# Designed miniproteins, single chains, continued (5), part 105

Each design is a single chain, and the fold is of that chain. pLDDT is the mean over its residues in the fold that is shown.

## One batch from the design tools (miniprotein)

Design m19644
Fold by ESMFold2-Fast:
Structure m19644 (fold): chain A 100 residues (1-100)
Amino acid sequence: SLLDDLTAAFNELQSLLDQYKAGKISLDEFLKKAKEIVEKLLEKVKQSDDPLAERVAALLEVALKKIEEALKSKDEKEKINLFDQAVAMVAHARGEVEAA
């Protein structure tokens, strides 16, 4: 379901951040994997027949752009802030689906 896919992706992004904070993965590898998670989620959502799929896809496209900006940044603090903004978009999309 759309809610299950959003929940799984949100949990994967949080786990990935925990791995980065624990020093198990580099910042760039962390952001690259975060991009892959959001891209796969967006592809699934675009193929969904759920009435909220178009709205969720729009929010996820914003999240993807934030991660792409993070990958291009040279500043660690900006990279993390952009990632946090992307996660907030995924959380917002999940909240809209859960409330429906």
Scores: mean pLDDT 89

Design m19645
Fold by ESMFold2-Fast:
Structure m19645 (fold): chain A 68 residues (1-68)
Amino acid sequence: MSPEEKAANEELKALAEANKDASLEEYKRAMDEFKAKLAERLSPELYATFDLAIESEIQAREKEAQEA
């Protein structure tokens, strides 16, 4: 992985942990803000892979909320 990819992965994990107890809407907002920052910093191709990863994290959290 590139250094940029590693940094983005670490930021994503830290953001997910920091917002673990946040509401679903707050979590989505934080993730959307992070995606906007990544779009400025990453190539479109690399951004697409992170966009999918972030959407998967959001969907996993939504699924857990639905199952509760």
Scores: mean pLDDT 77

Design m19646
Fold by ESMFold2-Fast:
Structure m19646 (fold): chain A 72 residues (1-72)
Amino acid sequence: MAEEAYKALEAGDFEKARELAEKILQSNPSEKERDFAMAINAIAVAREAGLPKETVDRLREEAKKLYEEIKS
């Protein structure tokens, strides 16, 4: 689930990324999985709203770090 959400975000499929993040949140996630899903939602909303690239890049970097923590 987390890998699929991250891949959707990287592909620019913000609707799918948001949907997968919501599924993570509803699946009794760990604290790290919850933080990651919330970060994905924030990135999807920021991109959809047309926020500056710098803002989106910072959020994406946070999501990458959270995803790495889930993998380890």
Scores: mean pLDDT 80

Design m19647
Fold by ESMFold2-Fast:
Structure m19647 (fold): chain A 83 residues (1-83)
Amino acid sequence: DIEAAIARLEELLADSSVSPAQMGAAITELYNAVAANPDIAPEVLGKASRALLELRQRSGSTEVQTRADEFLDYVQKLAAELS
């Protein structure tokens, strides 16, 4: 469920005690949810993109930032194809 994966990531962003491993797992969960649903509404892709951008800016982990960047590229390409 894409909405649940986005909500999970937003919950982690509100928690200052979250580990890079938990953030990485949330990114992977969201990626798998998006990849499993090719008929994703542009509004939902917009929410996912916003959450990933926020995570990238708040995270001090280079590994988490790299994973977020890779997924943002994927989401942006999907949004362009749906436009």
Scores: mean pLDDT 76

Design m19648
Fold by ESMFold2-Fast:
Structure m19648 (fold): chain A 55 residues (1-55)
Amino acid sequence: GLEERARQTVELMARDPVVLDVAAHELQVPRAELEELLRRGRYDEIIELILAAQR
């Protein structure tokens, strides 16, 4: 489902800075904001951003 795909995207963002950059552009949020959420382990907030963008 959409949530599973969003979780996979967060995993890729944590491993690949190119994926992080593309995700920031697609979600229309500053890259620095996504980097901070990843650093703080706020994965659920990133998942909600992805899901909101698909609504």
Scores: mean pLDDT 81

Design m19649
Fold by ESMFold2-Fast:
Structure m19649 (fold): chain A 86 residues (1-86)
Amino acid sequence: MEEAVRKAAEQGRAITAAGSASGFAHRDGDNEATYLGSKGAAEGYRGDIEKAAEYVEQAMKLSPAARRGAEAGAAGDTSGIPPVPL
């Protein structure tokens, strides 16, 4: 039970961080970081949290905007409820 909840929370954070990194990089005009953040979100949705994190790290290395987006996404908790796929 605890493991499934923790995994869902980690997956939700990974997806949010990657999506936010992609969005911030796109707004800053960095196509490469946007692409990497988008790949990270896709891997997060597939449940591959480690690959999602690797793509986010690569995006953050390329773009300060992606780093700000990833950090905002990871910290942006409105209720503490992990996004569960419906």
Scores: mean pLDDT 73

Design m19650
Fold by ESMFold2-Fast:
Structure m19650 (fold): chain A 115 residues (1-115)
Amino acid sequence: AEEAGVKGGKGGLEGAKGGKEGKETGKGKEGGKKAADGGSVASEGGEKSGSPEGSMGGGSGATSGGMGYTSGDPEAAGAGGKAAGHGGELAGKGGGEKGEKIGREADKLGEEAAK
């Protein structure tokens, strides 16, 4: 569904923002939680929008972000943000023009989280 793709893209964007902030500030718990939450939304959005790759990418963001949340590791939070952003891009492709635009922003910010 188009709405699910848009929601997945937004989830990926929030996860990417959280992961990037966690890595830059050393707040791996806060950033990791946001990356995990955003990755989970991107995963659900991918599944409901017909993107298995988006679902898997979001799931990877949830896993890596979760590691940051539990360990406080800023690198795990950043990796979670990257995966969540990528999952959001793939889920967003099922969201029409709006989902695709949000997804591209999510992926770009996720790449910044990995720097």
Scores: mean pLDDT 87

Design m19651
Fold by ESMFold2-Fast:
Structure m19651 (fold): chain A 72 residues (1-72)
Amino acid sequence: MKYVGKRLLDVLEEKYGIPRELLAPFADRRIRLFGENGSLEVDLNAVVTPELLEQLEKLGKFIGFEVLGPAE
């Protein structure tokens, strides 16, 4: 699939139009992504798996994000 195996930062830019520069300072952080259908907590430095892509698709239209604690 087009986005599987890519860095989450790159997928967020390509799929949702979120500039990498906006999120790069938080690359080692965990974030919460808000969509019209709910929210998803994810490590910003993650690699996109098929399961993560499904979770992103389920969010629907992107609304915003919140920076949480350190990524693990």
Scores: mean pLDDT 77

Design m19652
Fold by ESMFold2-Fast:
Structure m19652 (fold): chain A 76 residues (1-76)
Amino acid sequence: MGKNLISDLVKGVTKALGMSEEQARLIAELVLAKFFGSPEEYEKLEDEINGQENAQKLLEAAETVIRLYEELVEDE
């Protein structure tokens, strides 16, 4: 259930921001690692994003997805 919600939120946010499918994948992996992965997995994915040309934009999109997911989960 939660993984599907994250996928839908990533698609919505990345589409609104005009991001590529590859950028959407990186954001989805980072958000999934945040809630369902280990701290080491999250750090590895964050490092991968920091290596990208648009790292700051990608991290801001990921933070938006994380905030929206936390708000929805807290309401349930």
Scores: mean pLDDT 78

Design m19653
Fold by ESMFold2-Fast:
Structure m19653 (fold): chain A 96 residues (1-96)
Amino acid sequence: SVDEAMKKAVEAINAAFQGKIDEARKLLEEARKLGKDNPDVQALALVAEGVIYYKQGKVEEANKLFEESIKLAKDNGREDLLKFIEYVKKKVEEKL
């Protein structure tokens, strides 16, 4: 279900923030499989990948993933999702 996929994607973001990279990648894979046709899940999955790359010191790659996620949210008119993505990006930049 989309709700389950969205929940898994958010759990992946939280795991990545906690430095649980292997768990974050597993949750990310589950989210992509459950919500493969849903652009909101795809955008959140890119955010999770971005947080993982920031944790690994790959700042340029992380920024590209966040830019792709922001573009997907904008292209689909998802204002609340866009605000959430921008919030996560700000948090990872300020704390890492």
Scores: mean pLDDT 84

Design m19654
Fold by ESMFold2-Fast:
Structure m19654 (fold): chain A 78 residues (1-78)
Amino acid sequence: MSLKELKRELVIAEASLTLLRLLAKQKGVLTEEEDAEVEALLAQGQAAIDNNASPEELQALIAQTEALIARLEKKIKA
C-alpha cells in the first residue's frame, strides 16, 4: 500500500520533471549541463523503482525531484 503509493508519486514527479525539462528547453533557459542533470536524476529514479528501493529512499528521491521541478518552474516563469 504505502510503497505502491510512493512509487506512484515518484513516477508522477518524474513525468512532471520531464515536461518542465521540455518547456525550459523550448523557452531557451535550459543549459546542456542542466539537461544532463535532469537525465541523470530520471535514470536514478527508474533504477530505484526497478530495484524495489526502500520507502525512505523513494521519499528522498521524490523530494530531490520536487526541488529540481521548483527550480525549473522559476526559470520558466522568469
Scores: mean pLDDT 83

Design m19655
Fold by ESMFold2-Fast:
Structure m19655 (fold): chain A 66 residues (1-66)
Amino acid sequence: SFREAAEADIAELGATVGEESAELARRVVEAILENGLDADHSEIEKELLEAVAKKGKRYDEYEKLM
């Protein structure tokens, strides 16, 4: 299910990026589920991917500093 897949991704995000990011992602997923599990959520998915990309870019910058 979408919730099950999202929980797995949230757990991975918490382990790799941080618990704060995982908590934010969980809230977004809950909003998607409440507003329409069967609706087109591509816009919210885009926002999620952009947020993850932002965190990834900070990690990339940290890697370059090492």
Scores: mean pLDDT 63

Design m19656
Fold by ESMFold2-Fast:
Structure m19656 (fold): chain A 82 residues (1-82)
Amino acid sequence: NEEDLKEAKEDLEKAKEEKDKEEKAELLGRAAYHAKKTVLENGNKEEALKILEEVRKLVKEMGGDEGAKSLEEAIEELKKKL
């Protein structure tokens, strides 16, 4: 789905510029959601997985170890479907 990939990119871009930690976490969560949906709906899987990996790194940098681990596990499961 082109729309989900577009939303994922926009939310990731906004998250990188966001200074409020809570809003940044929300944007990263939205980016991850739309990227996962892109993979599951047979969209641009490689680009969506790249977005998920970037989100995981940013979540980890924010001290969200549990969220980063959850994203890492989700990325590995999605890769098995490729």
Scores: mean pLDDT 81

Design m19657
Fold by ESMFold2-Fast:
Structure m19657 (fold): chain A 71 residues (1-71)
Amino acid sequence: SRQEVQDAIINLIRTLSSIKDPEDQDRYAQAGIRVLERRFGPQAAELFREAYQRLKEGVSLEEIEEWIRKR
């Protein structure tokens, strides 16, 4: 369901925000993209890429979560 996709992406973004090493963060993100695409399809992976970009730009977790929920 759409909610399952949103919850999966939010959980992944929250985990990524706790990873302080940029290389480890990117490695985890790439693994997450593959898992999301396999489970939910390319649109879920794309939504995650947009959320991850916002995280890297310094957007707050609260704002990213709200943005995901509105999609």
Scores: mean pLDDT 87

Design m19658
Fold by ESMFold2-Fast:
Structure m19658 (fold): chain A 64 residues (1-64)
Amino acid sequence: SRTDQLIAALDSLKTWLKTLPKKDALEVFDMVKKRIERIAETLDPESQEKVLKEVEKVGKEIEE
């Protein structure tokens, strides 16, 4: 599904961002987060919640 593709893309993004300096990773994540949140708004409520939860998890892991 489109939701599963977005979650897989977020996981791949997380892996890549963790190889960057923390400051750069946070900046790139902020830009991408805004676009993904816009895409999530076009999904059904259950899928939107799942995607937004994954975005929050990625953000937390990068900030650690």
Scores: mean pLDDT 82

Design m19659
Fold by ESMFold2-Fast:
Structure m19659 (fold): chain A 88 residues (1-88)
Amino acid sequence: MPAPSPEELARARAVVAALRAELAASGEPDAEEKFERVYAAAVEQLKNPEIRENYLANAPPENRARSLAVLEALETVRHAERQRELAA
């Protein structure tokens, strides 16, 4: 499959950065560690399509659009990383 464009990758990274910034703005002393844990869990979920589908199906409708956008951003970043490894 084609690699994401530089603009698509930049937008995806901006979404991830915005999520990290929201957690940092919460004022919690472990916000960065919580973000890394959530990010790692999402990356693992993306390796298993069934887990991803079940997670989205069980999410409340009001949160599904936001969750989907974050998962799509994580998929874009992961795809770019994989393409980078294959090109090396």
Scores: mean pLDDT 67

Design m19660
Fold by ESMFold2-Fast:
Structure m19660 (fold): chain A 73 residues (1-73)
Amino acid sequence: DELEKQAEEVAEELEKREPEKVKELSELQNSPDLEVRKEAMEEQAELMIRTAEELGKYEMAKFLRELRDQLLA
């Protein structure tokens, strides 16, 4: 699917730009603390949204914002 391909490209670009941050957030998402996991997921979503916007993938950025808002509501 086109959205899956765009999401993969955004994730790869984010990892290329901030590999240490991506690793940190992945570790935090495996925390036994639900609040820590939610915070890590929110931060990762925000970084992916920014990366999508910088790549000119505005439709993907909009999709990620809507998905984030639904998950964190």
Scores: mean pLDDT 79

Design m19661
Fold by ESMFold2-Fast:
Structure m19661 (fold): chain A 105 residues (1-105)
Amino acid sequence: SHMDEERLRKARELHAMLEAGAPAEEIIAFLEEEPDPRLHVAAGVAALARIYAGVDVERAKEIVEFTIRRLREAGLDEEAELLERALELILAGRAPEEIERELAA
């Protein structure tokens, strides 16, 4: 559908910003204008993957924390708790298999 094509375009744009090393402030500004909570979940997951890989950890943490807050504000507490739990497991140095399971659940 047209909405699915637009979501995919925005997801690609977000991914390009993350890969280009765009400042957390710019990524957060992009997400602040996005009403679709699915893009916030996608942003949180992408940022968690970067933290796990040890890439731009401080910037990625800011993005994850922002997406958690926005998901809670949208009433998506289960999605917010999942991202928060994944962040805690990654920072605690838990096994890759355990982290992957939490991110997929």
Scores: mean pLDDT 78

Design m19662
Fold by ESMFold2-Fast:
Structure m19662 (fold): chain A 67 residues (1-67)
Amino acid sequence: GPNAEGGRKAEEAGDGTGGAAAGAEGVRLQDSKSAVEAGKHGIRAAEKAGDKAAKAIAEQFINRATG
């Protein structure tokens, strides 16, 4: 979905914050699958960039989407 696409683009750019934002949008739209997928891309982007804060934010949105 659109949030998963946004997450993939954020991962390619190394933008963990953008990935977290895409995950948040998925939660708001009640699209848990796209939110989780976007959040996972956000975690990978944050890890690639070494941004521990962005990684924590992306993990928070995955948790919000799954429970």
Scores: mean pLDDT 64

Design m19663
Fold by ESMFold2-Fast:
Structure m19663 (fold): chain A 96 residues (1-96)
Amino acid sequence: MEEKKKKLIEKLREIAKKLREIDPNNPIARESSDTIEEFAKLVEDPSSSISEIIGQILRLIGLQIDAELDKSTPKEIIELIEEAIRIGTELLKLRQ
């Protein structure tokens, strides 16, 4: 179980890195990357509240909506945000 958690956190960090690399000047990509990194940090900290972690997932959902409405945002960025939300949800289930 701990090994699965580590792999999912590594995937989140890789997604955050890819978001910054695809379009470095895209504010949605940068904010999504920052949010994913903060989420990963919170999940690694046993003292983090579940509400703080859920707050980061909700922020990513808002960023996905913004990305879908923004014609200048590449589809790959939207797909990476969706994958991060999926992984984040899986990590929350592992805390039960």
Scores: mean pLDDT 84

Design m19664
Fold by ESMFold2-Fast:
Structure m19664 (fold): chain A 80 residues (1-80)
Amino acid sequence: LEEEVRRLLEEIEELVRRARAAIENKDYQEAKELLQEISVLIDELQHKMSELENPPQELLDRYAALVREAAELVRKLKEA
């Protein structure tokens, strides 16, 4: 389960980087599609995280950072 959480975090982190690059390049349709995928994966990640009895603080911090970054990118996309 922890390994699944780590893999999912890495996958979402990569998608967030791609979404940020898409917004910077004004590829708003690609950014929108990536953010929709990120939203689905964050919901899955939240569910898996809730199943961990003692999640490492590192994983909690990474999860919190991802949620914040995704929210910022959604805001930027809406303003574009």
Scores: mean pLDDT 82

Design m19665
Fold by ESMFold2-Fast:
Structure m19665 (fold): chain A 74 residues (1-74)
Amino acid sequence: SMETARELALAIADWALSQLPADASEEERERYREALLTMIREVLRGLGLSEEQIEELLAEVDRYIRERIAEMAA
């Protein structure tokens, strides 16, 4: 379901962000974010989501990741 896919995507994002070094540069954080979104896209495809559902959920996950990175940088 979309609910299960969202929960899994956010759990992956939280775990991956916990592995990001606290002293990472802005450029390193941006590269990490891009790699993480690519990984999550592939996981969502594996779950059988449509491309439309994947892009919608990735937009939500991208906003979440950006907010978490901003909090870590503050």
Scores: mean pLDDT 86

Design m19666
Fold by ESMFold2-Fast:
Structure m19666 (fold): chain A 100 residues (1-100)
Amino acid sequence: SEGERRAGEAGSRAAKEAIKASGENGVSAAAAGIAASGMGASAMIGSRRGDGEGAEEQARIDAEAAAQAAEKGGDEEQGKKAKEAAEKGAEEAAEAARRG
């Protein structure tokens, strides 16, 4: 549906921003990639069910995992930026799912 496509695009944009925010170094890029994959999947699933709240919740879980992975790599600031990008993406994905 149109809503599914929009939610997926919102998730993909959030993914790109999370990777960019992480500075594309090895550990932080991997963490951002994990969060990005989760956000995209959550947006698609939420849109299919009309469940923006489910998409938001899963994206938050994935964002926290990415932030923890980045911290273990010794880059707390990049982990924080990746989490912020993921949270913004979750909001956009949830809004897209609710609207269509």
Scores: mean pLDDT 59

Design m19667
Fold by ESMFold2-Fast:
Structure m19667 (fold): chain A 86 residues (1-86)
Amino acid sequence: MVVTSSQEAKEKSKKAAIEKYKLDEEEKEALNSTNSGMEAALVLTKKTSLEEIKEVHKLEEELLELNEKGVPLEELEKLFEEFLKK
């Protein structure tokens, strides 16, 4: 397999970004599917936008609403963990 130094740098950058910005599972998949540094930068730029921050906050609010509707706490924890950890 052909792996360049730039590819290793990208992988380290992706790992650091996932850890630093705590990317969602969808964002992790998007970042992993990117093969261009520009595409990765777009994902990260999107993450730092107010819209993206608001979306993460909205997700937390939706989990609270599901809890009020009687969804088991165990399932809510699992959903939240899926966004933080695989």
Scores: mean pLDDT 56

Design m19668
Fold by ESMFold2-Fast:
Structure m19668 (fold): chain A 87 residues (1-87)
Amino acid sequence: SAERQEALQRSNRLTSRLYPGIFDEATKRVGKEGAELIANVASAEAGRALLDGASEEEAEKVGRETAQKLIDQLEAGKSVAELGEQL
């Protein structure tokens, strides 16, 4: 449907908008390899929240909170490989 196509485009735009900022912040804290995983997962979660009916503001919050949780796990001593297996 047209509504679903518009929702998918909106989700893709949000994901593309959030990825670079999350990647840059995560790279500073946990390094590039961890940041690539975190930015991919967090931006995808934001996109999924939007598709599930969240507002753009709420979806962005979901992405940023997901990124922070994953950064916290790596800073607490979890490896990138262990985090990847969890996801």
Scores: mean pLDDT 88

Design m19669
Fold by ESMFold2-Fast:
Structure m19669 (fold): chain A 98 residues (1-98)
Amino acid sequence: AMAEDELAEMNAFKKEFEEEFDRMAEIVKSDPAAKEQVEKAKEEGVKKIDQQMANLKAAARRGAAELIRQYQEFQKLKEELQKKIEEARALAEEIKRK
C-alpha cells in the first residue's frame, strides 16, 4: 500500500525522538532554563514530524513521484532532528558537570 512503510518509519522515528528528548529533559530538570530549551526543541521537532507525516499522506493520494519527493524531505528532516538530539545530549552533559 502507498506510504504505509514510510509512515511506519516516520512514526518509529517520532517515538525515538520523543523518548530521547524526555530522557534529556529528566537529566536537565535541575536547570529550569535548560529544561525549557529541551522541552521547546521537543515540541518544535514533533510539530515538524507531524507536518511531514501530513504532507506524505497528501502526497500518497497524488501519486508515486510526489510520494518519493515527500519521503526525501522526511530523510532531510530526520538528519536535522538527529542533529537536534545531539545538541540536546551536549547540553545535558554540560549540565551534569555543573
Scores: mean pLDDT 85

Design m19670
Fold by ESMFold2-Fast:
Structure m19670 (fold): chain A 82 residues (1-82)
Amino acid sequence: MEAILKLTIKVTENKAEVLSVEVLEADRPVSDGAIAFAEDVAINYLKKLKLPPGIYEVIVKVTLDENGNVVSAEVLEVKKLP
C-alpha cells in the first residue's frame, strides 16, 4: 500500500513547523501515525538541507504494510513557495 502526501512546512532559522498536510493519493485511508511519520521525515530532510527561511511544499511517498504500519517514507519533491 502506498500514499502520496503534500506537506506545507514553515522553516525559520531555529525550527521547522508543519502548517498543513494533504493526502494527494492513497490506496487506503492514511493513519495519523503514518502522517506523523511523514512529517518527521520531511522536517529532518529540510533540516539536513539547511534551506533558507521560508514556506516549503514537500511531497512525501509513504509505503505501508497490510496492517497500516509504516514500512518506509521518502521525500520526492521540495518546492519553495513564493
Scores: mean pLDDT 82

Design m19671
Fold by ESMFold2-Fast:
Structure m19671 (fold): chain A 94 residues (1-94)
Amino acid sequence: SPLEKLREALKKANDPSLTLDEQLRILFEGIRYAVEHFDELDEEGKKELEQILRDIKLVLSDPNGFLSIYLKIAPKELRDLFLETIKEVEEVLK
């Protein structure tokens, strides 16, 4: 299930043995996979994914949040992945 894959990615992204860059890459790739497979979900799965994406968007879009501060100094590839992830989330939440 795309939703189960996202939940697994969220758990792995909180693994303290990983670097912050590795945690963020896992998170963004999990979000992208779930968004790509959004249309395969039933109505309940779509509602659950939309709620998860709304919660994630609030954290990712906070300009004063730790993540926004960190991304200013992160590698370009990670910043680009972040921006693409936000765009994909916004398209689903329209």
Scores: mean pLDDT 80

Design m19672
Fold by ESMFold2-Fast:
Structure m19672 (fold): chain A 70 residues (1-70)
Amino acid sequence: ALAQLTTRSGRTFTVPAEALEGIRKVLERALELGDAVTEEDVERLAEEYGIPEELLPLLKEMVRDELLNR
């Protein structure tokens, strides 16, 4: 099943429903790290929350959008 996630910037992404909670947690954690967050940090958080590697480019884009629109 697919789910939609809308970021604070108003951009909507379609993701697997199983990954939705993990993606939300990664975004929350990345925002806590703020300007110090790296691509490697996003990759480690994705592994921690069980997010598939195929979603990494999308997840990195979402993190960038959230940080740039602070």
Scores: mean pLDDT 77

Design m19673
Fold by ESMFold2-Fast:
Structure m19673 (fold): chain A 110 residues (1-110)
Amino acid sequence: DEEKIKEIEKELEEFEKRLEAGEPFDSADLKKVDEIMAEAVKLGNEELKKRALEIGVDMVMQMMAQQADDLEARSKTAPLSRAEQTALIVFSAVKESLEKKREERRREAE
């Protein structure tokens, strides 16, 4: 169904736009991407399935990046525990990896 493919493409484009803008994501957004991926599978559209999977991975990385920002902000008001310092390091590394992945994807899309 051409119309259904267009709907999925538009929804994925909106998620990509939110990722580009660094907007927050929650569990409902992850569930929506999972539903889109299942729909793409039903349509036999491997490209949409791949695109939905890549968006889902980037959303998880973005959520971790958001946690890094939250921990960093909290560190300015009180010392972080050793576990929280480790989490900040890990989530900050994920944030850097997300930015690198976004740059590589832009290059590949050209």
Scores: mean pLDDT 81

Design m19674
Fold by ESMFold2-Fast:
Structure m19674 (fold): chain A 80 residues (1-80)
Amino acid sequence: SLLDRLVDLLRNFKELVDKGMLTVEQMVEYLRELGLDELAVEFERVYTEMVRKGTKKSPVELNYESLVRAASLVMRLPQP
């Protein structure tokens, strides 16, 4: 399912970011390459909002949380 694929993507992104290999721009590009254009746009919006509000989260945690929130919005799932 799309949800299962997104969960796998979140795990893969966390690992790539932990290795210092994935910026926000690269993550957006990767999502677009997968044909997830709507998710890419929403991810940028959520990420920017979370950064603006200030957080103690690492870049890895921030990217992961932003992607989960963006995916929930795009898929019209209940927000956590």
Scores: mean pLDDT 70

Design m19675
Fold by ESMFold2-Fast:
Structure m19675 (fold): chain A 78 residues (1-78)
Amino acid sequence: SAERTQRGLDLYREGRRYFDQGNYDKAIDLYDEAISLFSGDNLSQAQFYRNRGKALEAQGKTEEANQYYDQADKLLAS
C-alpha cells in the first residue's frame, strides 16, 4: 500500500540520520524495518540495501556488507 511504502521511506530516512551519528546498530534496525515494509520501486529498495551494507561495513562486517551490496546490484539489474 501507499501507506506501507511511505512508512518504509520514513524509516529509511531515520536510519540514515542514525548512520550519520555513528549509531550503526540503530541504523541497521531501521533499515531492516524499511526493507520489510517497503514494496515500491527497485531503485529505492537498492538504496536501502546499499545503506544497510554500509552500516555493516562501518562495523567491520565486510562479508555481511557484501551480501547486501549484491542484493542492491540485483535490484538495479531488474
Scores: mean pLDDT 86

Design m19676
Fold by ESMFold2-Fast:
Structure m19676 (fold): chain A 95 residues (1-95)
Amino acid sequence: MEKIEEAEKIAEEAASKLSEKEAKAYLLHFESGLSLAEVAHILGISQATARRYIRRAEAIKKEAIEKMVKLGLSEEEAEKIFNVAVSKKLKEAEA
């Protein structure tokens, strides 16, 4: 299996462990650069809940990136693949 195809599978499995709100909180904070307060406001949750969602997503991301880096990918490449998988999960969930 090509390294990219295997990395995409790792990222998709990791993204599947995220709830819809955890995935949204992650993308708003890390991709859009929004603060915890802004993320909490957009999602209609407390800042404490937003912090927990982001922490959970960050832990899952770290494990996925470590696995992808072992395949020979850079951390930057692994992060891009993970972010794409999270975005795809949300697009499917919003249907």
Scores: mean pLDDT 82

Design m19677
Fold by ESMFold2-Fast:
Structure m19677 (fold): chain A 108 residues (1-108)
Amino acid sequence: SVEEIKKLLESKDPKKRIEAAIKALNMTPEQQKEVAEALGKALEDKDPYVRALAGIAALSHPEVAKLLEEQLIKAAKDDNEYVRNTILVAALASKHNKIAGAAAEALS
């Protein structure tokens, strides 16, 4: 459920936050809007896998990507190479040119 995923995203256990981010990948845009605040926080998570997976989830739906654009631009410029590369690939796959451009510039 949406509420279970919200609770898992706020867990102190990084493994549970990773599980929640993976589950968010399979959410509808409406369900992701209900967890948008928690997804935005997950994009700033201390664990790079949580940030990367939250980015893929947010970029999977254009309306959700718009709501989290600032957090996605930060993730595109992330200090962790895996996060930057994941956001670039996800943005290209979703045709989100603004986020893809930010990620590509960070690689230069």
Scores: mean pLDDT 81

